# Designed miniproteins, single chains, continued (4): the designs that were tried, part 39

Each design is a single chain, and the fold is of that chain. pLDDT is the mean over its residues in the fold that is shown.

## One batch from the design tools (miniprotein)

Design m13418
Fold by ESMFold2-Fast:
Structure m13418 (fold): chain A 73 residues (1-73)
Amino acid sequence: MMTLEEAVEILEEGIKKDPNDSRAWRALAYAYEALGKHEEAEEARKKAETSVPQAPNEKVDRAGMLAYVALNT
């Protein structure tokens, strides 16, 4: 089972490889918001809005799904 902390690490790795991946930035925003890091979530959302969608990545997609579920439960 993936933790929110593991999700953040996976998303940060994805961003290191492609800092313009809007999907990774959006997922990171969900993870930060679920962790209560509202300022970091706001910055990640801003980065997602200025970036473009990249090819699907299973690790990033799973991390984003976990973050979204944690935020909405």
Scores: mean pLDDT 72

Design m13419
Fold by ESMFold2-Fast:
Structure m13419 (fold): chain A 86 residues (1-86)
Amino acid sequence: VPRLPPEEAARILEGLLQKAIDAIKNNDERTASILLTAAMLTAVADGAPEEVIELIRKASRAFDEGNKEEAIKYLQEALEKAREIA
């Protein structure tokens, strides 16, 4: 199975989550959409904890609904949990 090493996967997920937060804060909707998709795919493919996957899913829904503040909150929670368990 073409899966990244756990340490590298965790590092990439953390980077994607932080960049997604930054893109949303900067009103770069196109980049934010790409980064949210990349973070979700990375989390699922590399077996991130279900709570992290669920927070990314909630952030993506909030972003799609135009609720940037809620999207940022969920992404910050996902990033914090990813850092605690990486």
Scores: mean pLDDT 81

Design m13420
Fold by ESMFold2-Fast:
Structure m13420 (fold): chain A 68 residues (1-68)
Amino acid sequence: GPMMLKFKHKLTYKNQKTGETGTVEVEVSGPLDQVKADYHKKMSEIMKQLSQQNAVITDQEYSVEFTE
């Protein structure tokens, strides 16, 4: 079958008002075109939530896994 892609993006953020830190992770899998679309959608939602909380991204980690 087609090779499937699993993409994981981990964000560390800091609330600018409280100084509290947290993490959020986006995981998407499938064919490359689907992964791009799903990733964009999930990241848009996360970035909106972080903005509403006055949080800033302090670190980012990416990982990619290919499956058969």
Scores: mean pLDDT 82

Design m13421
Fold by ESMFold2-Fast:
Structure m13421 (fold): chain A 61 residues (1-61)
Amino acid sequence: SEHYEKGLKLREEGRLEEAAEEFEEAIRLDPLNTEAWRNLAEVLRELGRLEEAELYEKLAE
């Protein structure tokens, strides 16, 4: 997914809010992309958005 790849690049650059937005879009287009769910949860934890991170971790199961 273009959005997933862009999210990875933004995360590598430390642009965590923008990375989260791209991973959210990747999940919207392909909800079966488990790597996008995992990366979103990790980025949300790094941002201190712990309740959202836990929600996405639970939904990925």
Scores: mean pLDDT 85

Design m13422
Fold by ESMFold2-Fast:
Structure m13422 (fold): chain A 65 residues (1-65)
Amino acid sequence: MTLADLLDEAVELKKAGKDYSEVREEIRALVNRMVAGGAAAAGVTPHPVTDEDIDKAIEAIESFK
């Protein structure tokens, strides 16, 4: 499952009025893994992704779709 797939799933759950907290945790884990890999390659400490960052991304995808 890709980040795009997880964001799409979160948007569909939100539109259906269902809890998407599990998908938010999957998005956080995937993004943190990707950011950690990139930051390690660049020699930089990654900043943690917040719930607000994930919620804003979900809202952006929802408004686009």
Scores: mean pLDDT 72

Design m13423
Fold by ESMFold2-Fast:
Structure m13423 (fold): chain A 90 residues (1-90)
Amino acid sequence: HHHATTLEEVWELAKELIERYPELGKEAGVTLDDEPSIEKLTKLLKVIEKHVGKEFLENYSLVKIDNYEELAKDVPALGRLLRTLLKLLP
């Protein structure tokens, strides 16, 4: 999964994040057994924004966030963001 940013890789990063922070998955309605979903990624991103703020998400995704569904579809930007969150957050 680490040679390219794919939807599957992004989903595995999202699962690692909710494994470290179960409260995020609970608020977003996402579990480790869920199949990859843009809708669920969108819900998770909105929950993450409540905890870290929109400026953090824009800074580390390297894109302006006009819509969270569009960010969830931007696989490279979402991969950058999730990898950075996993690296910076304990």
Scores: mean pLDDT 75

Design m13424
Fold by ESMFold2-Fast:
Structure m13424 (fold): chain A 68 residues (1-68)
Amino acid sequence: AALEEARALVDTDPERAIRLVQDGAIKGDKEANDILAEAYRKLAARTEPLEFEGARSYPPVGRFPTPP
């Protein structure tokens, strides 16, 4: 079953797990939604929290551009 495959992949390949359960989640499968949430958590954990150092990540971002 796709749910069991996705559950096994959540730890090693969460992106693929999302693809496997996304169809089930759209159809209203509660178990697919649980696996989807877990896979998103794993993806978020893999992405290191970006240190917001002013406009470093996307200039201009945040703060108002003060005129000279």
Scores: mean pLDDT 66

Design m13425
Fold by ESMFold2-Fast:
Structure m13425 (fold): chain A 60 residues (1-60)
Amino acid sequence: MDEEVVYALGLIGLAIARINGDTDEEKLIEYAERLMEKAGASPEVKERILKDARDLAAKA
């Protein structure tokens, strides 16, 4: 039920936050977590988003 859409939005949101000048991985992860909570993501989907978001934040 569009869990992949929520996932994609989470990654996009994190990428935007990174471009906006946030360099702290912890803050980026917190941003993604809050965004996903507002979007109604399940705990499992949230965990996947945070894992991939952290990977993206660290590399890009």
Scores: mean pLDDT 63

Design m13426
Fold by ESMFold2-Fast:
Structure m13426 (fold): chain A 57 residues (1-57)
Amino acid sequence: SPLKKELLKLIGEILRIIGEIFELERQENPDEARIKELEEKLKELREKMKKLDEEIE
């Protein structure tokens, strides 16, 4: 299913962003603005994932 393929892509992107946030938080002087931007993008992707999951039966 094209929707299932899109869901898998979103999951992969979410995991990658989570990893980037962890790496930034480990820095001596973390870029707080970039972490916030990534957290906001993560929220948006999770909302898209929920909508796609609802469309997959």
Scores: mean pLDDT 81

Design m13427
Fold by ESMFold2-Fast:
Structure m13427 (fold): chain A 70 residues (1-70)
Amino acid sequence: REELLAHLREQGEKMVAHAKKYGEEVEKLAREYMEKVIEAFESSGEEREKLLEEAEKLAKEIYELLKKAA
């Protein structure tokens, strides 16, 4: 579990670093996405499903901003 959490955080940090070059708004959303994914991993049941759904919404917002910036 702890190894998987460390891996998720590492991948999240790389994503946030990539997002920085597209602006502060994208960086903020990327951080929120990473936080929701980690929270979902540390939760269970309905709470986990809700957090993953919130993460998906954030991912869509990031995608739209990146698409607009391209």
Scores: mean pLDDT 75

Design m13428
Fold by ESMFold2-Fast:
Structure m13428 (fold): chain A 59 residues (1-59)
Amino acid sequence: AIGILEDLLALDPTADNLTNLGKAYAAAGLTAAAIAAYKQALALDPSNSVAIANLAAAT
């Protein structure tokens, strides 16, 4: 659920949590929100391969 992932970001804003939020937004059809979440994940961990791959697929 998107809400629980947003709560996880408030408690622990890790690249993995941001990548999971991006995937949840993409699954809901919220492409712009998904791209924003992947970019935030890459700001925390530029080498996150899952975020890199998903951002490339979304753009």
Scores: mean pLDDT 75

Design m13429
Fold by ESMFold2-Fast:
Structure m13429 (fold): chain A 78 residues (1-78)
Amino acid sequence: EAKEYIEKGEEYEKKGDYKKAGEAYKKAGELYKKEGKLDEAIEAYRKAAEAYEKAGDLKKALEAEVEAGLLEIEKGIA
């Protein structure tokens, strides 16, 4: 499930659809977070942030970076 959204994000990036890539990576992060897979969730949110930056959506990029940072604190590595 979560991995499928990573794959969708990668396909959207190949097409240059960075907005949809960011949305797909964000969904992957949400699903990994729900599963307790914090490392995978952090990586997915960071990919979402990068995709949103490329899309010019700086607010969504910042929101994704904040989620990744909160998960790093949750993991006890912040």
Scores: mean pLDDT 85

Design m13430
Fold by ESMFold2-Fast:
Formats: structure tokens, C-alpha cells, sequence
Structure m13430 (fold): chain A 74 residues (1-74)
């Protein structure tokens, strides 16, 4: 399985994701991008889609939203 195949599957999942689920996905994508020396444009596009689905403005907001959701679940 290639990264491209994984990204296609993730994009499909985002179409049916709840805003909360999309926020968690956006946080994960932001963390992955931060670990990369060279940002993958495909990950950047997916992050943008996840942020839109979650109703959030940027990756930092997504990370904070995911942290709050996890804290509430604990």
C-alpha cells in the first residue's frame, strides 16, 4: 500500500466523517506534516479538507480541539 492509496482512502472517509472525527484526523495530519522535512502537498490538501469538515480554521485549532475531546472522554 502506497501513501497515495492511504490518502485516497482517508479522503473518502472524510466525506462521511463527523466534525469531531474530522478534527481528530486534522490533528493527526498536522502532526505528520510537522514530522516531515518536506511537506507533502497531498497531506496539506487533506488537512485543509479535514479542517473544513471540522469547521476549524487551522491545524493548531484542530490539535487543541482534539486534545479537549480526549480530555472530556477521560
Amino acid sequence: MSLDEELEALAERLRTASPGEAAVVAAALAEELAAQEEPDPRLVELLRLALERAGLENEEAAREAARRALAEAA
Scores: mean pLDDT 70

Design m13431
Fold by ESMFold2-Fast:
Structure m13431 (fold): chain A 78 residues (1-78)
Amino acid sequence: MQELLDAIAAKDGEKVAELLSKIPGVDEEQARKAAEAAVEAREEGRSPEQSLIVALKKLEELGVDSKEVSEQMSALQS
């Protein structure tokens, strides 16, 4: 999970999309849109953690359950 936060902090949209697309149930288009939202939030001055929350909310808007995504992300942090 630190890799995702580091990619968001670096505004590396390609890396954020790559990491999000590895979550089961997230397709490449959903991952790309969520990555764009996270990078945009970082450009607005939000923290990497706040920007990650923006990405998770974008995935939820696109039909991915944000709670399911959060559980899978917690598993990847271990």
Scores: mean pLDDT 76

Design m13432
Fold by ESMFold2-Fast:
Structure m13432 (fold): chain A 75 residues (1-75)
Amino acid sequence: MGEEIEKKIYAISQVLGELDEKVAQEVTELLDKAEEYLKKGNLEEAKKKVEEAEELLKKANPEAYEKAKELYEKL
């Protein structure tokens, strides 16, 4: 479970350059919170933050979301 969350965090981080600066900042904050929860062993909250980042990414830039998904599948 933690490994899958880490892969998603990595994949989303790789497409931040495709986003508007403000959206990239908001996504980065969600990923930072997810990593903090992973370090504390709170997998449930970490997963929730990654899902919030995915939702924001998908809404703001569907093409970047698809690139992140493709990267995740290669990991």
Scores: mean pLDDT 83

Design m13433
Fold by ESMFold2-Fast:
Structure m13433 (fold): chain A 57 residues (1-57)
Amino acid sequence: APAARHFEVVEADTREEAEKAAEEKVKELEEQGKEVLHSSITEQDGKYVATVLYRDK
């Protein structure tokens, strides 16, 4: 079984947009049969960055 971990990263101008983008990415990954391990949102240079950590089944 593959043990590789992957990241999806989405930038947004607001925290609310970043949260929505993270939720959409989680949904896309779940539809693809991926396992979502962690999600986080950070502020960087006046932008918000959503990171979703997942692995293959």
Scores: mean pLDDT 79

Design m13434
Fold by ESMFold2-Fast:
Structure m13434 (fold): chain A 73 residues (1-73)
Amino acid sequence: MLPSEEEIQLALSEIYGVIAAKDGDPEKARELAERLAKKGYSREQLQAFIDAIRSRGNTEAAEAAEKALEEVL
């Protein structure tokens, strides 16, 4: 039920992939956040992923992910 360390690492890799590939596509960041919430990631774990996006300098993608969490949590 809870995500494994492997799933967390894969999720972070996907986030970095979105940021690198498309200057952080906000729609892809939103979809990823929704998918992680559906898999049972806690709000705290999801916030860590959003913080990772923001630290990379993509505020738009981070905001899209935060909005998705507000809708599904």
Scores: mean pLDDT 62

Design m13435
Fold by ESMFold2-Fast:
Structure m13435 (fold): chain A 88 residues (1-88)
Amino acid sequence: MAEELLKKGEQALKEGNYEEAVRYFDEAIDAAKDDPLLRARASVGLAKAYEKLGKTIQAVAYRMLALADAIDAGKEEEFVKLWKEEKK
């Protein structure tokens, strides 16, 4: 389930396993094709993982995808919350 993959990615990111986090978030995005909000959440997580790996261009790209998916879901407020919590 996409939500389970999202949680595994968030756990891996919290543990400093950034490459594993990238894998889980990528799988969550693929599994969430019919859920733009969950796809946006996974894209934010993937962007955070790429930032930690020093892959800044990829991080920016996934943040842009997350914004697009949040707009499509009509939940820009949810994207803003995910963005604000990024620094922690």
Scores: mean pLDDT 76

Design m13436
Fold by ESMFold2-Fast:
Structure m13436 (fold): chain A 99 residues (1-99)
Amino acid sequence: MIDEGALKVALALMQVAILQRLIDEDRPIDAEETLALAERALALLEEAVRLGERRAAEVAERLAEVLERLLPRLPAEYHPRLRALIERARRLAEEARRL
């Protein structure tokens, strides 16, 4: 069997890599696209944690770090939503470390 938890972590890491590239590129950031990418990454990581995938901890931590770096680049109206995603990512990393 393909390890479903490991696959979900890999897919989440791809979403995080896209977000990290937004930091490195001298291009305008779409706030809704950024939030959608972060929410997709979190959903994949939450499922990976439910499947017992401890490696989700490292990816969730990296997601939180990337989102914190994107926070000042988004309009202020999106900051509450992004802060909620950062908090979810940090909580998920802590949960995954307990696996």
Scores: mean pLDDT 84

Design m13437
Fold by ESMFold2-Fast:
Structure m13437 (fold): chain A 93 residues (1-93)
Amino acid sequence: DDDIRQGIADILVAIAKRAMEEGDYEGALKLAQKAVEVTDGRNPVALLTLGKAYYKLGKKEEAIKYFQRALEVAREQGNEDLVAEAEKLLKEI
């Protein structure tokens, strides 16, 4: 059920964001990776969160890759707010 997968991803993303606020970038990375896996890479919020965790760890190439993927997915879904967020993140790195 896609709704159950989205619910799990939302929880994982929320915990990952909390981990990033606390400076646990490695913990945030693992949680964001699980959120992306659960949603087959089709959740742009999970993809942005994964990219942000990579960026905090200094892994810029991986961050760019996931921000670009998030941008593509957000565009396909017509989510203008997430398109703008992904474009802003790509401009900052």
Scores: mean pLDDT 90

Design m13438
Fold by ESMFold2-Fast:
Parts: sequence; structure tokens; C-alpha cells
Structure m13438 (fold): chain A 80 residues (1-80)
Amino acid sequence: MEAVEEFLRRLEELAEKADPETRQILDSLIAVVRTLAREGYSPEEIARAVEFAINHLKPKLTPEQQKVLEEALEIAREAA
């Protein structure tokens, strides 16, 4: 639980520094993480779901948005 809470805190900090469009993407990702945590998924399972979501989104994003999501992916990998 603590690992997921720290991961969420770091994602929220990243979202606060992002532009409005990238922030909306990060807010959606945060909502997914909160939902999985509420449903009882492990930190490792949540990190894998986040990695899958980010990799699926990357081809549709600008290079600047991709860079921000690479930071989110690194945060997820540290939580796993």
C-alpha cells in the first residue's frame, strides 16, 4: 500500500509540472492506479498495468509528452 501511495504522490508531482494536455493524460493514469489499488492489485501488478498503458499511448503522443510519460514509466518501474 505504501509503495503505491508513494508512486501516486510522485505521479501527482509530475502532473503538477506538466502542461495542461499532458496533465490530463497523467490524471487519467493516476485514476487507473487508484482504481487498481482500490480493487486490491499488488504494487507489482499496478506497475505492469501502468507500463502497458504508457507503451500503448506513446506512439500517439508528441515527443514532449513521450518524455514526461518516460518519467512516469521510470517511477512505475521503481515501485515494482
Scores: mean pLDDT 77

Design m13440
Fold by ESMFold2-Fast:
Structure m13440 (fold): chain A 62 residues (1-62)
Amino acid sequence: SESEQVARLVGLTLRGIGHILDGDYEEAIELFEEALALAEEMGDEEMAARLRRLLEEARERL
């Protein structure tokens, strides 16, 4: 359902941010890539754009 997809998207994004705070950039990238794919599938262009920025920042820290 859409509600389950939203919950998953939020959960993946928050877990990714948690890994950034811990310095686990590779794990954060995997979570943000999964979240981005889901946001794009849902047509959430605003969230997709935010996730692309988070991915760019995380990749620069590797």
Scores: mean pLDDT 87

Design m13441
Fold by ESMFold2-Fast:
Structure m13441 (fold): chain A 62 residues (1-62)
Amino acid sequence: ATVPTFTPEQVKELLKKGAERLLELMEQAGASPEDIERVRKLIEEGKYAEANAEAGDLLSRL
């Protein structure tokens, strides 16, 4: 039992997983195709932090 020291790569993996989960929630909540495309594009570009922020903002409005 150790508190993991997050490396930049581990942080990136966590952000990617988070973004993918938020994208799934957006689809289930009936987000617009335009909003889904925006978040998906950010994930494809490796901009996981921006994808998380965008998806979180969009979900807060649903």
Scores: mean pLDDT 79

Design m13442
Fold by ESMFold2-Fast:
Structure m13442 (fold): chain A 63 residues (1-63)
Amino acid sequence: SIADLPFDEALAKLKELSKDIFSLPESERQTIVKEAQEYLAKQKKILPEEEFKKVRAEVATLL
């Protein structure tokens, strides 16, 4: 799972998966969004609030 990767590797994987995301079938877009949401949920438990806000903002640019 992407949520099990280090931050830099997880972000790189999400960027690759979100490439042309708006051109993907809805089912594939939903899968990428779910993976991003699961990653953010894990980071929220680990990171301080200010660091989490930065990570969330960066991931939001990919969706």
Scores: mean pLDDT 75

Design m13443
Fold by ESMFold2-Fast:
Formats: structure tokens, C-alpha cells, sequence
Structure m13443 (fold): chain A 62 residues (1-62)
């Protein structure tokens, strides 16, 4: 599904240390699933530069 593909992209971005890309992919995926709390958490993690945490929130929302 598109959500699974976005979650995978978020994980790949986190492995590369790209917090902004991980947060963006996670945010888009969670918006599509309707999980606004997860979207906020992914955005906060990305803003702090924590690519791994951003990706984890994206995966949980998938």
C-alpha cells in the first residue's frame, strides 16, 4: 500500500541520517491514515533532527 511504501521510505531516510526526509515521509503517510497525533510526533522528531524517531512514528501509523 502507499502507507507501507511511505513507511519504508521513512526508514531508508533515517538510515541515511536525513531527519527532514524521514519526517516528511512519515507525516504524509500518517495524514493519509488519519492519525494526526502520530503526524505531530513524527514532525516533532524531525524538527529535533531525530531521523530514527521520525521514522518509528511513521511506521507505527502505517
Amino acid sequence: SDAERSAEAAKEAAEKGDAAAAGTAGYQMILNSGDLEGARRASEAAAKGDAEAAAEWAVQGA
Scores: mean pLDDT 69

Design m13444
Fold by ESMFold2-Fast:
Formats: sequence, C-alpha cells, structure tokens
Structure m13444 (fold): chain A 60 residues (1-60)
Amino acid sequence: SKELERKLTIELVRYIALEAELWFLERQGAPQEQIDAVRAEMEETRKRIKELEKELENSK
C-alpha cells in the first residue's frame, strides 16, 4: 500500500529527527524533563513504526 509506505517513511524520518534532537539536548545539558519528553516521543514513534511494518508485511 502506497499509504502505508508513506506513513512508515514519515515515522522513520520523525524518529531520525528525534534522535538528532536528543543528541543536541544532551550535548547542551538541557533539563531532564525535556530529555525525558524526547525519549517518550521516540518510544511512541518506535511503536508506530513496528505497527506499520507489521501492516506492510500483512499487505502482501
């Protein structure tokens, strides 16, 4: 499905952006609350990626 591929790509790009944001926040010594918030978003994004990957496998 083109829609599933598009959604997966968006979530993958978001995850890469969050990894970069986390790296910069840690390097800058950002407040722990901000670091924890980014880590929480990464975990949620990771869960969505896993669900979309499973849907793509089932769409053969």
Scores: mean pLDDT 86

Design m13445
Fold by ESMFold2-Fast:
Structure m13445 (fold): chain A 80 residues (1-80)
Amino acid sequence: SEKKKLLQEGASLYSAGSILKAGGEVERKLLEKKGKELLKEDEEKGKKLIEEGEKKYKELEKEAEELIEKAEKLIKEAEE
């Protein structure tokens, strides 16, 4: 029963991390597109929006990576 719980928790965390990373990538691309459009009218605002998107993506990617690493440890413990 313990091994099954570790596998289920690991799978759930892996799924959550993967979804978070995918969502962050979508948001980053949307902010990059908006920022590039703004660069033609206001270079400073366009650059700030692109930088904000990159910063948010890096933060979400780090959170997703931590969830995935925790998931991998739980799955490995279940296999051992």
Scores: mean pLDDT 83

Design m13446
Fold by ESMFold2-Fast:
Structure m13446 (fold): chain A 87 residues (1-87)
Amino acid sequence: SMKEEMIKRAEEELERLRKENPEVPEELFDQLLEDVIKIIESEEDVDKMSEKLAELIERYYHEHGLPEDVALRALGRLLRILNEAKA
C-alpha cells in the first residue's frame, strides 16, 4: 500500500540520519520514527500528514533537543516521501 511504502522509506531515511549524526541519541531517532509511523497510519489526507509531520519535527527540535540542522533534514526527507507518493 501507499502507507506501507511511506513507512518503509521513513524508516530508511531516519536510519540514514541516525548514522550521519552519531552525536544524537539513538533513542531520539527511535522515538521519532514511532511518532512518524503513528501520523502516517492515522491520517488519510497527505496534506494533513505534512502538517502533522512539520509540527512533530518542530516539537522534537524545541522540546527533545534534536539539533536544528538534523530536524530540518528529517522534515525535508519526510516531506519528499509524501510528495513522491502523491505523484
Scores: mean pLDDT 87

Design m13447
Fold by ESMFold2-Fast:
Structure m13447 (fold): chain A 86 residues (1-86)
Amino acid sequence: FKPEFEVEVEVIEKTLSDGNKLITVKALVIETNADGKKGAALAIADVIETKDKKILEEVGVSGTNASEEAIKKAEEAARKAAEEAL
């Protein structure tokens, strides 16, 4: 049996008081295991957009009942979306 993975990517833009934009990328991977139980891995990447450049800060990843594959998929999805925002 192969685990089923659902990948959701959300991009949130907020204009900061200094005129810079904070772009937050959230990648959520929901895993359904062989027992029908669900695990989740969440990766968050922040990009700061200034008037002349975009800066990727850091990618943070966390998992609850998630496999290493689910965690890796979340990290890769968040990183790809953040790099596309650069």
Scores: mean pLDDT 79

Design m13448
Fold by ESMFold2-Fast:
Order: structure tokens, then C-alpha cells, then sequence
Structure m13448 (fold): chain A 86 residues (1-86)
């Protein structure tokens, strides 16, 4: 869990890179980790991830914008699944 949290924070930091290729890869890896992560990990970093993805949707690179939108949809689906169970 600690390893997943550190990786998510590292990817959010890489999304601020001056290199659009690094930002794109970071958004894609973050989206993949959100899909693979446990609900407990997602709950802990939820607001930070959502904010980072919203920022990435305003990115100068179109591919980064699209990948960020996919990431936000992924996070929204995870939230709905968790809320339905309660």
C-alpha cells in the first residue's frame, strides 16, 4: 500500500514535467494504477488524483488532455462502485 501511494504521488509530480511525452506517460500510468489499486489506496489519494487529472485536461498537448479525461472517467466509475456498496 505504501508503495502504491508513493507511486501515485510520483506520477502526479511527473504530470507537471516540461516534456509532453513524460506527462502523457504519467497520465497513462496513473490511470492504469487507479484501475489496479485497492479501494483503500484510491480513497486516500482521491482528491489529489482528481485535481491532477483536471489540470491535465487543460494541458497544451491534445493526447495528454484525452488521457486525463479517460483517467477522470476511471476515477468516477470507482467512486460509483464504492458508493453503491454502501
Amino acid sequence: MEEELERIKELIEKMKSDNPEVRLKAVQELTKLIFEASPEVIKEVRDEVIEALIEAMKDKDFDVQVSAAIGLITVAIEKKILEEKE
Scores: mean pLDDT 75

Design m13449
Fold by ESMFold2-Fast:
Structure m13449 (fold): chain A 61 residues (1-61)
Amino acid sequence: MVGDIYRAKAVLPKTSENELALREGDEVEVLEEIDENWYKVRNLKTGEEGIVPKSALEKIE
């Protein structure tokens, strides 16, 4: 859900310009649900935005 906080389950490399690279344990805020498989998120530590697969994220409340 938009506004929910998730945590990266593992290191996620940036493979395209629109994607966001994540380190394991990085916390992100969901800005937008792009489709059934992808979120647009903001990294809470760096302020960087990009798209990530929902499967790379774990909900933390």
Scores: mean pLDDT 80

Design m13450
Fold by ESMFold2-Fast:
Structure m13450 (fold): chain A 67 residues (1-67)
Amino acid sequence: MSEEERKETLEEIERVVNRLVEEGLISEEQGKEIIDEARKLLEEGKSPEEVLEFAERRLVELVIQSL
């Protein structure tokens, strides 16, 4: 995996997380935890697709719990 692909994947996750935090659907702490875990998975060599799926699933669970 290229450094560019890792950066783009993290930036996409950060964008979605920041929007959900701004809208009050998740906390800043929850958002940071997801970003940190996604970064760790990318560093461990997980594909962008697997990391995006992980982040999406986790965010959906948190948003549903906030409703």
Scores: mean pLDDT 80

Design m13451
Fold by ESMFold2-Fast:
Structure m13451 (fold): chain A 67 residues (1-67)
Amino acid sequence: MEEELEREIADAFALMAAELARKYIDKATKEDVEFLRKVLEKAREAGASEEALERLEEALREAEKAV
């Protein structure tokens, strides 16, 4: 259960992080970008879905261009 729960939480967190990054892209700072990179790394380690990770990676790349 713990492992399964961690994966579900990681998936949800990655998707939320991607949406937030997209909404705040115009206000993104270098610190925000570094935080998102850490979120992506943690989500990947916890076994988040490929779909969630890809969405977060895309949002992160757009945020990186904005700073």
Scores: mean pLDDT 77

Design m13452
Fold by ESMFold2-Fast:
Structure m13452 (fold): chain A 65 residues (1-65)
Amino acid sequence: MVILAYTGPVDAERLLDLAGVEKADHVVEVDSWEAIAQLAKKVNAKEVLGVGRGAIIISDKPLEL
């Protein structure tokens, strides 16, 4: 599972392109970088890649809401 999390007004498609990711399973706007870190912990992230004003979170487990 691939999640794009970002802060503020950004072009999500551009962030995905910069990270070399064709498409994210989930795209989430958050209020802070702390929220990105909390999301990564919640989904037990395998890898986190910083990209611009956001991050790509890679997890082998599905996101539980």
Scores: mean pLDDT 75

Design m13453
Fold by ESMFold2-Fast:
Structure m13453 (fold): chain A 55 residues (1-55)
Amino acid sequence: SAAEAEKQAQIQAVVAKMQKEIDEAIGEKNASSEEVQEIARKAQEEIAAIEKAAA
């Protein structure tokens, strides 16, 4: 369905953004494991919000 496709696109965008932020944090900012975990946590919160909006 269109709604399911939109939800999948939003989740995919969050995952892509997370991967980019982690790559930048490690490659450009010498990020700690704690900083990488924070990026992942924010991505999980965004995905949870998308899933909740679809329910």
Scores: mean pLDDT 81

Design m13454
Fold by ESMFold2-Fast:
Structure m13454 (fold): chain A 99 residues (1-99)
Amino acid sequence: AAEEEAERVLENLDWAEETGDVIGMLVQVRRLADLAREGKLTPEQVEHALRGAKRVVEALEDMVARLRADPQAPPSTIAKWERDLAEAREVAEELEKVL
């Protein structure tokens, strides 16, 4: 059921945050944005998801900045994290528009 799915995804998001799994958080906030677009999240759940998405953005901004400061960082690695950052920003914007 949609309600059970939303709660499970939010629990997975919280656990990924507690364990420092930034990519796991990104996967969960993307799923939450899809559920929000389908009208399957409460306003409180959208706010929870948005907080998670903003934390992913902050963590990925820090990662990209560190990689750009490293002259040994491969351009392909930087490009990958920049794409993940762009996705996280898009997810945060999508969730904010639903509120």
Scores: mean pLDDT 87

Design m13455
Fold by ESMFold2-Fast:
Structure m13455 (fold): chain A 100 residues (1-100)
Amino acid sequence: VEEAEKLLREGKYDEAAELFTQKADEWESQGKYVEAAKYYFLAAVAYAESGDIEKAREMLKKGLELANKASDTISQEEAAELVGLILRAIGVIEDVRLKE
């Protein structure tokens, strides 16, 4: 998490997006859908910041599918964290679109 957050702070959005996507794939392969969804939403934020809106939307959709799979086991705290990341990703996507 800290290494990926450092990449975001340094503006290395493409590297951050790749790292987040790799982490999401690892968590998904372990059946850890909440953790996987979190990392897909972080990847969506990173792709949106880099201007890759298509990839950002793809990651957001994948995260939502996994969050739905975890709906019976997700805590309210985890759900709130995921909602926060979703809103952040959407906000970045809309901000990038408005600058175009």
Scores: mean pLDDT 79

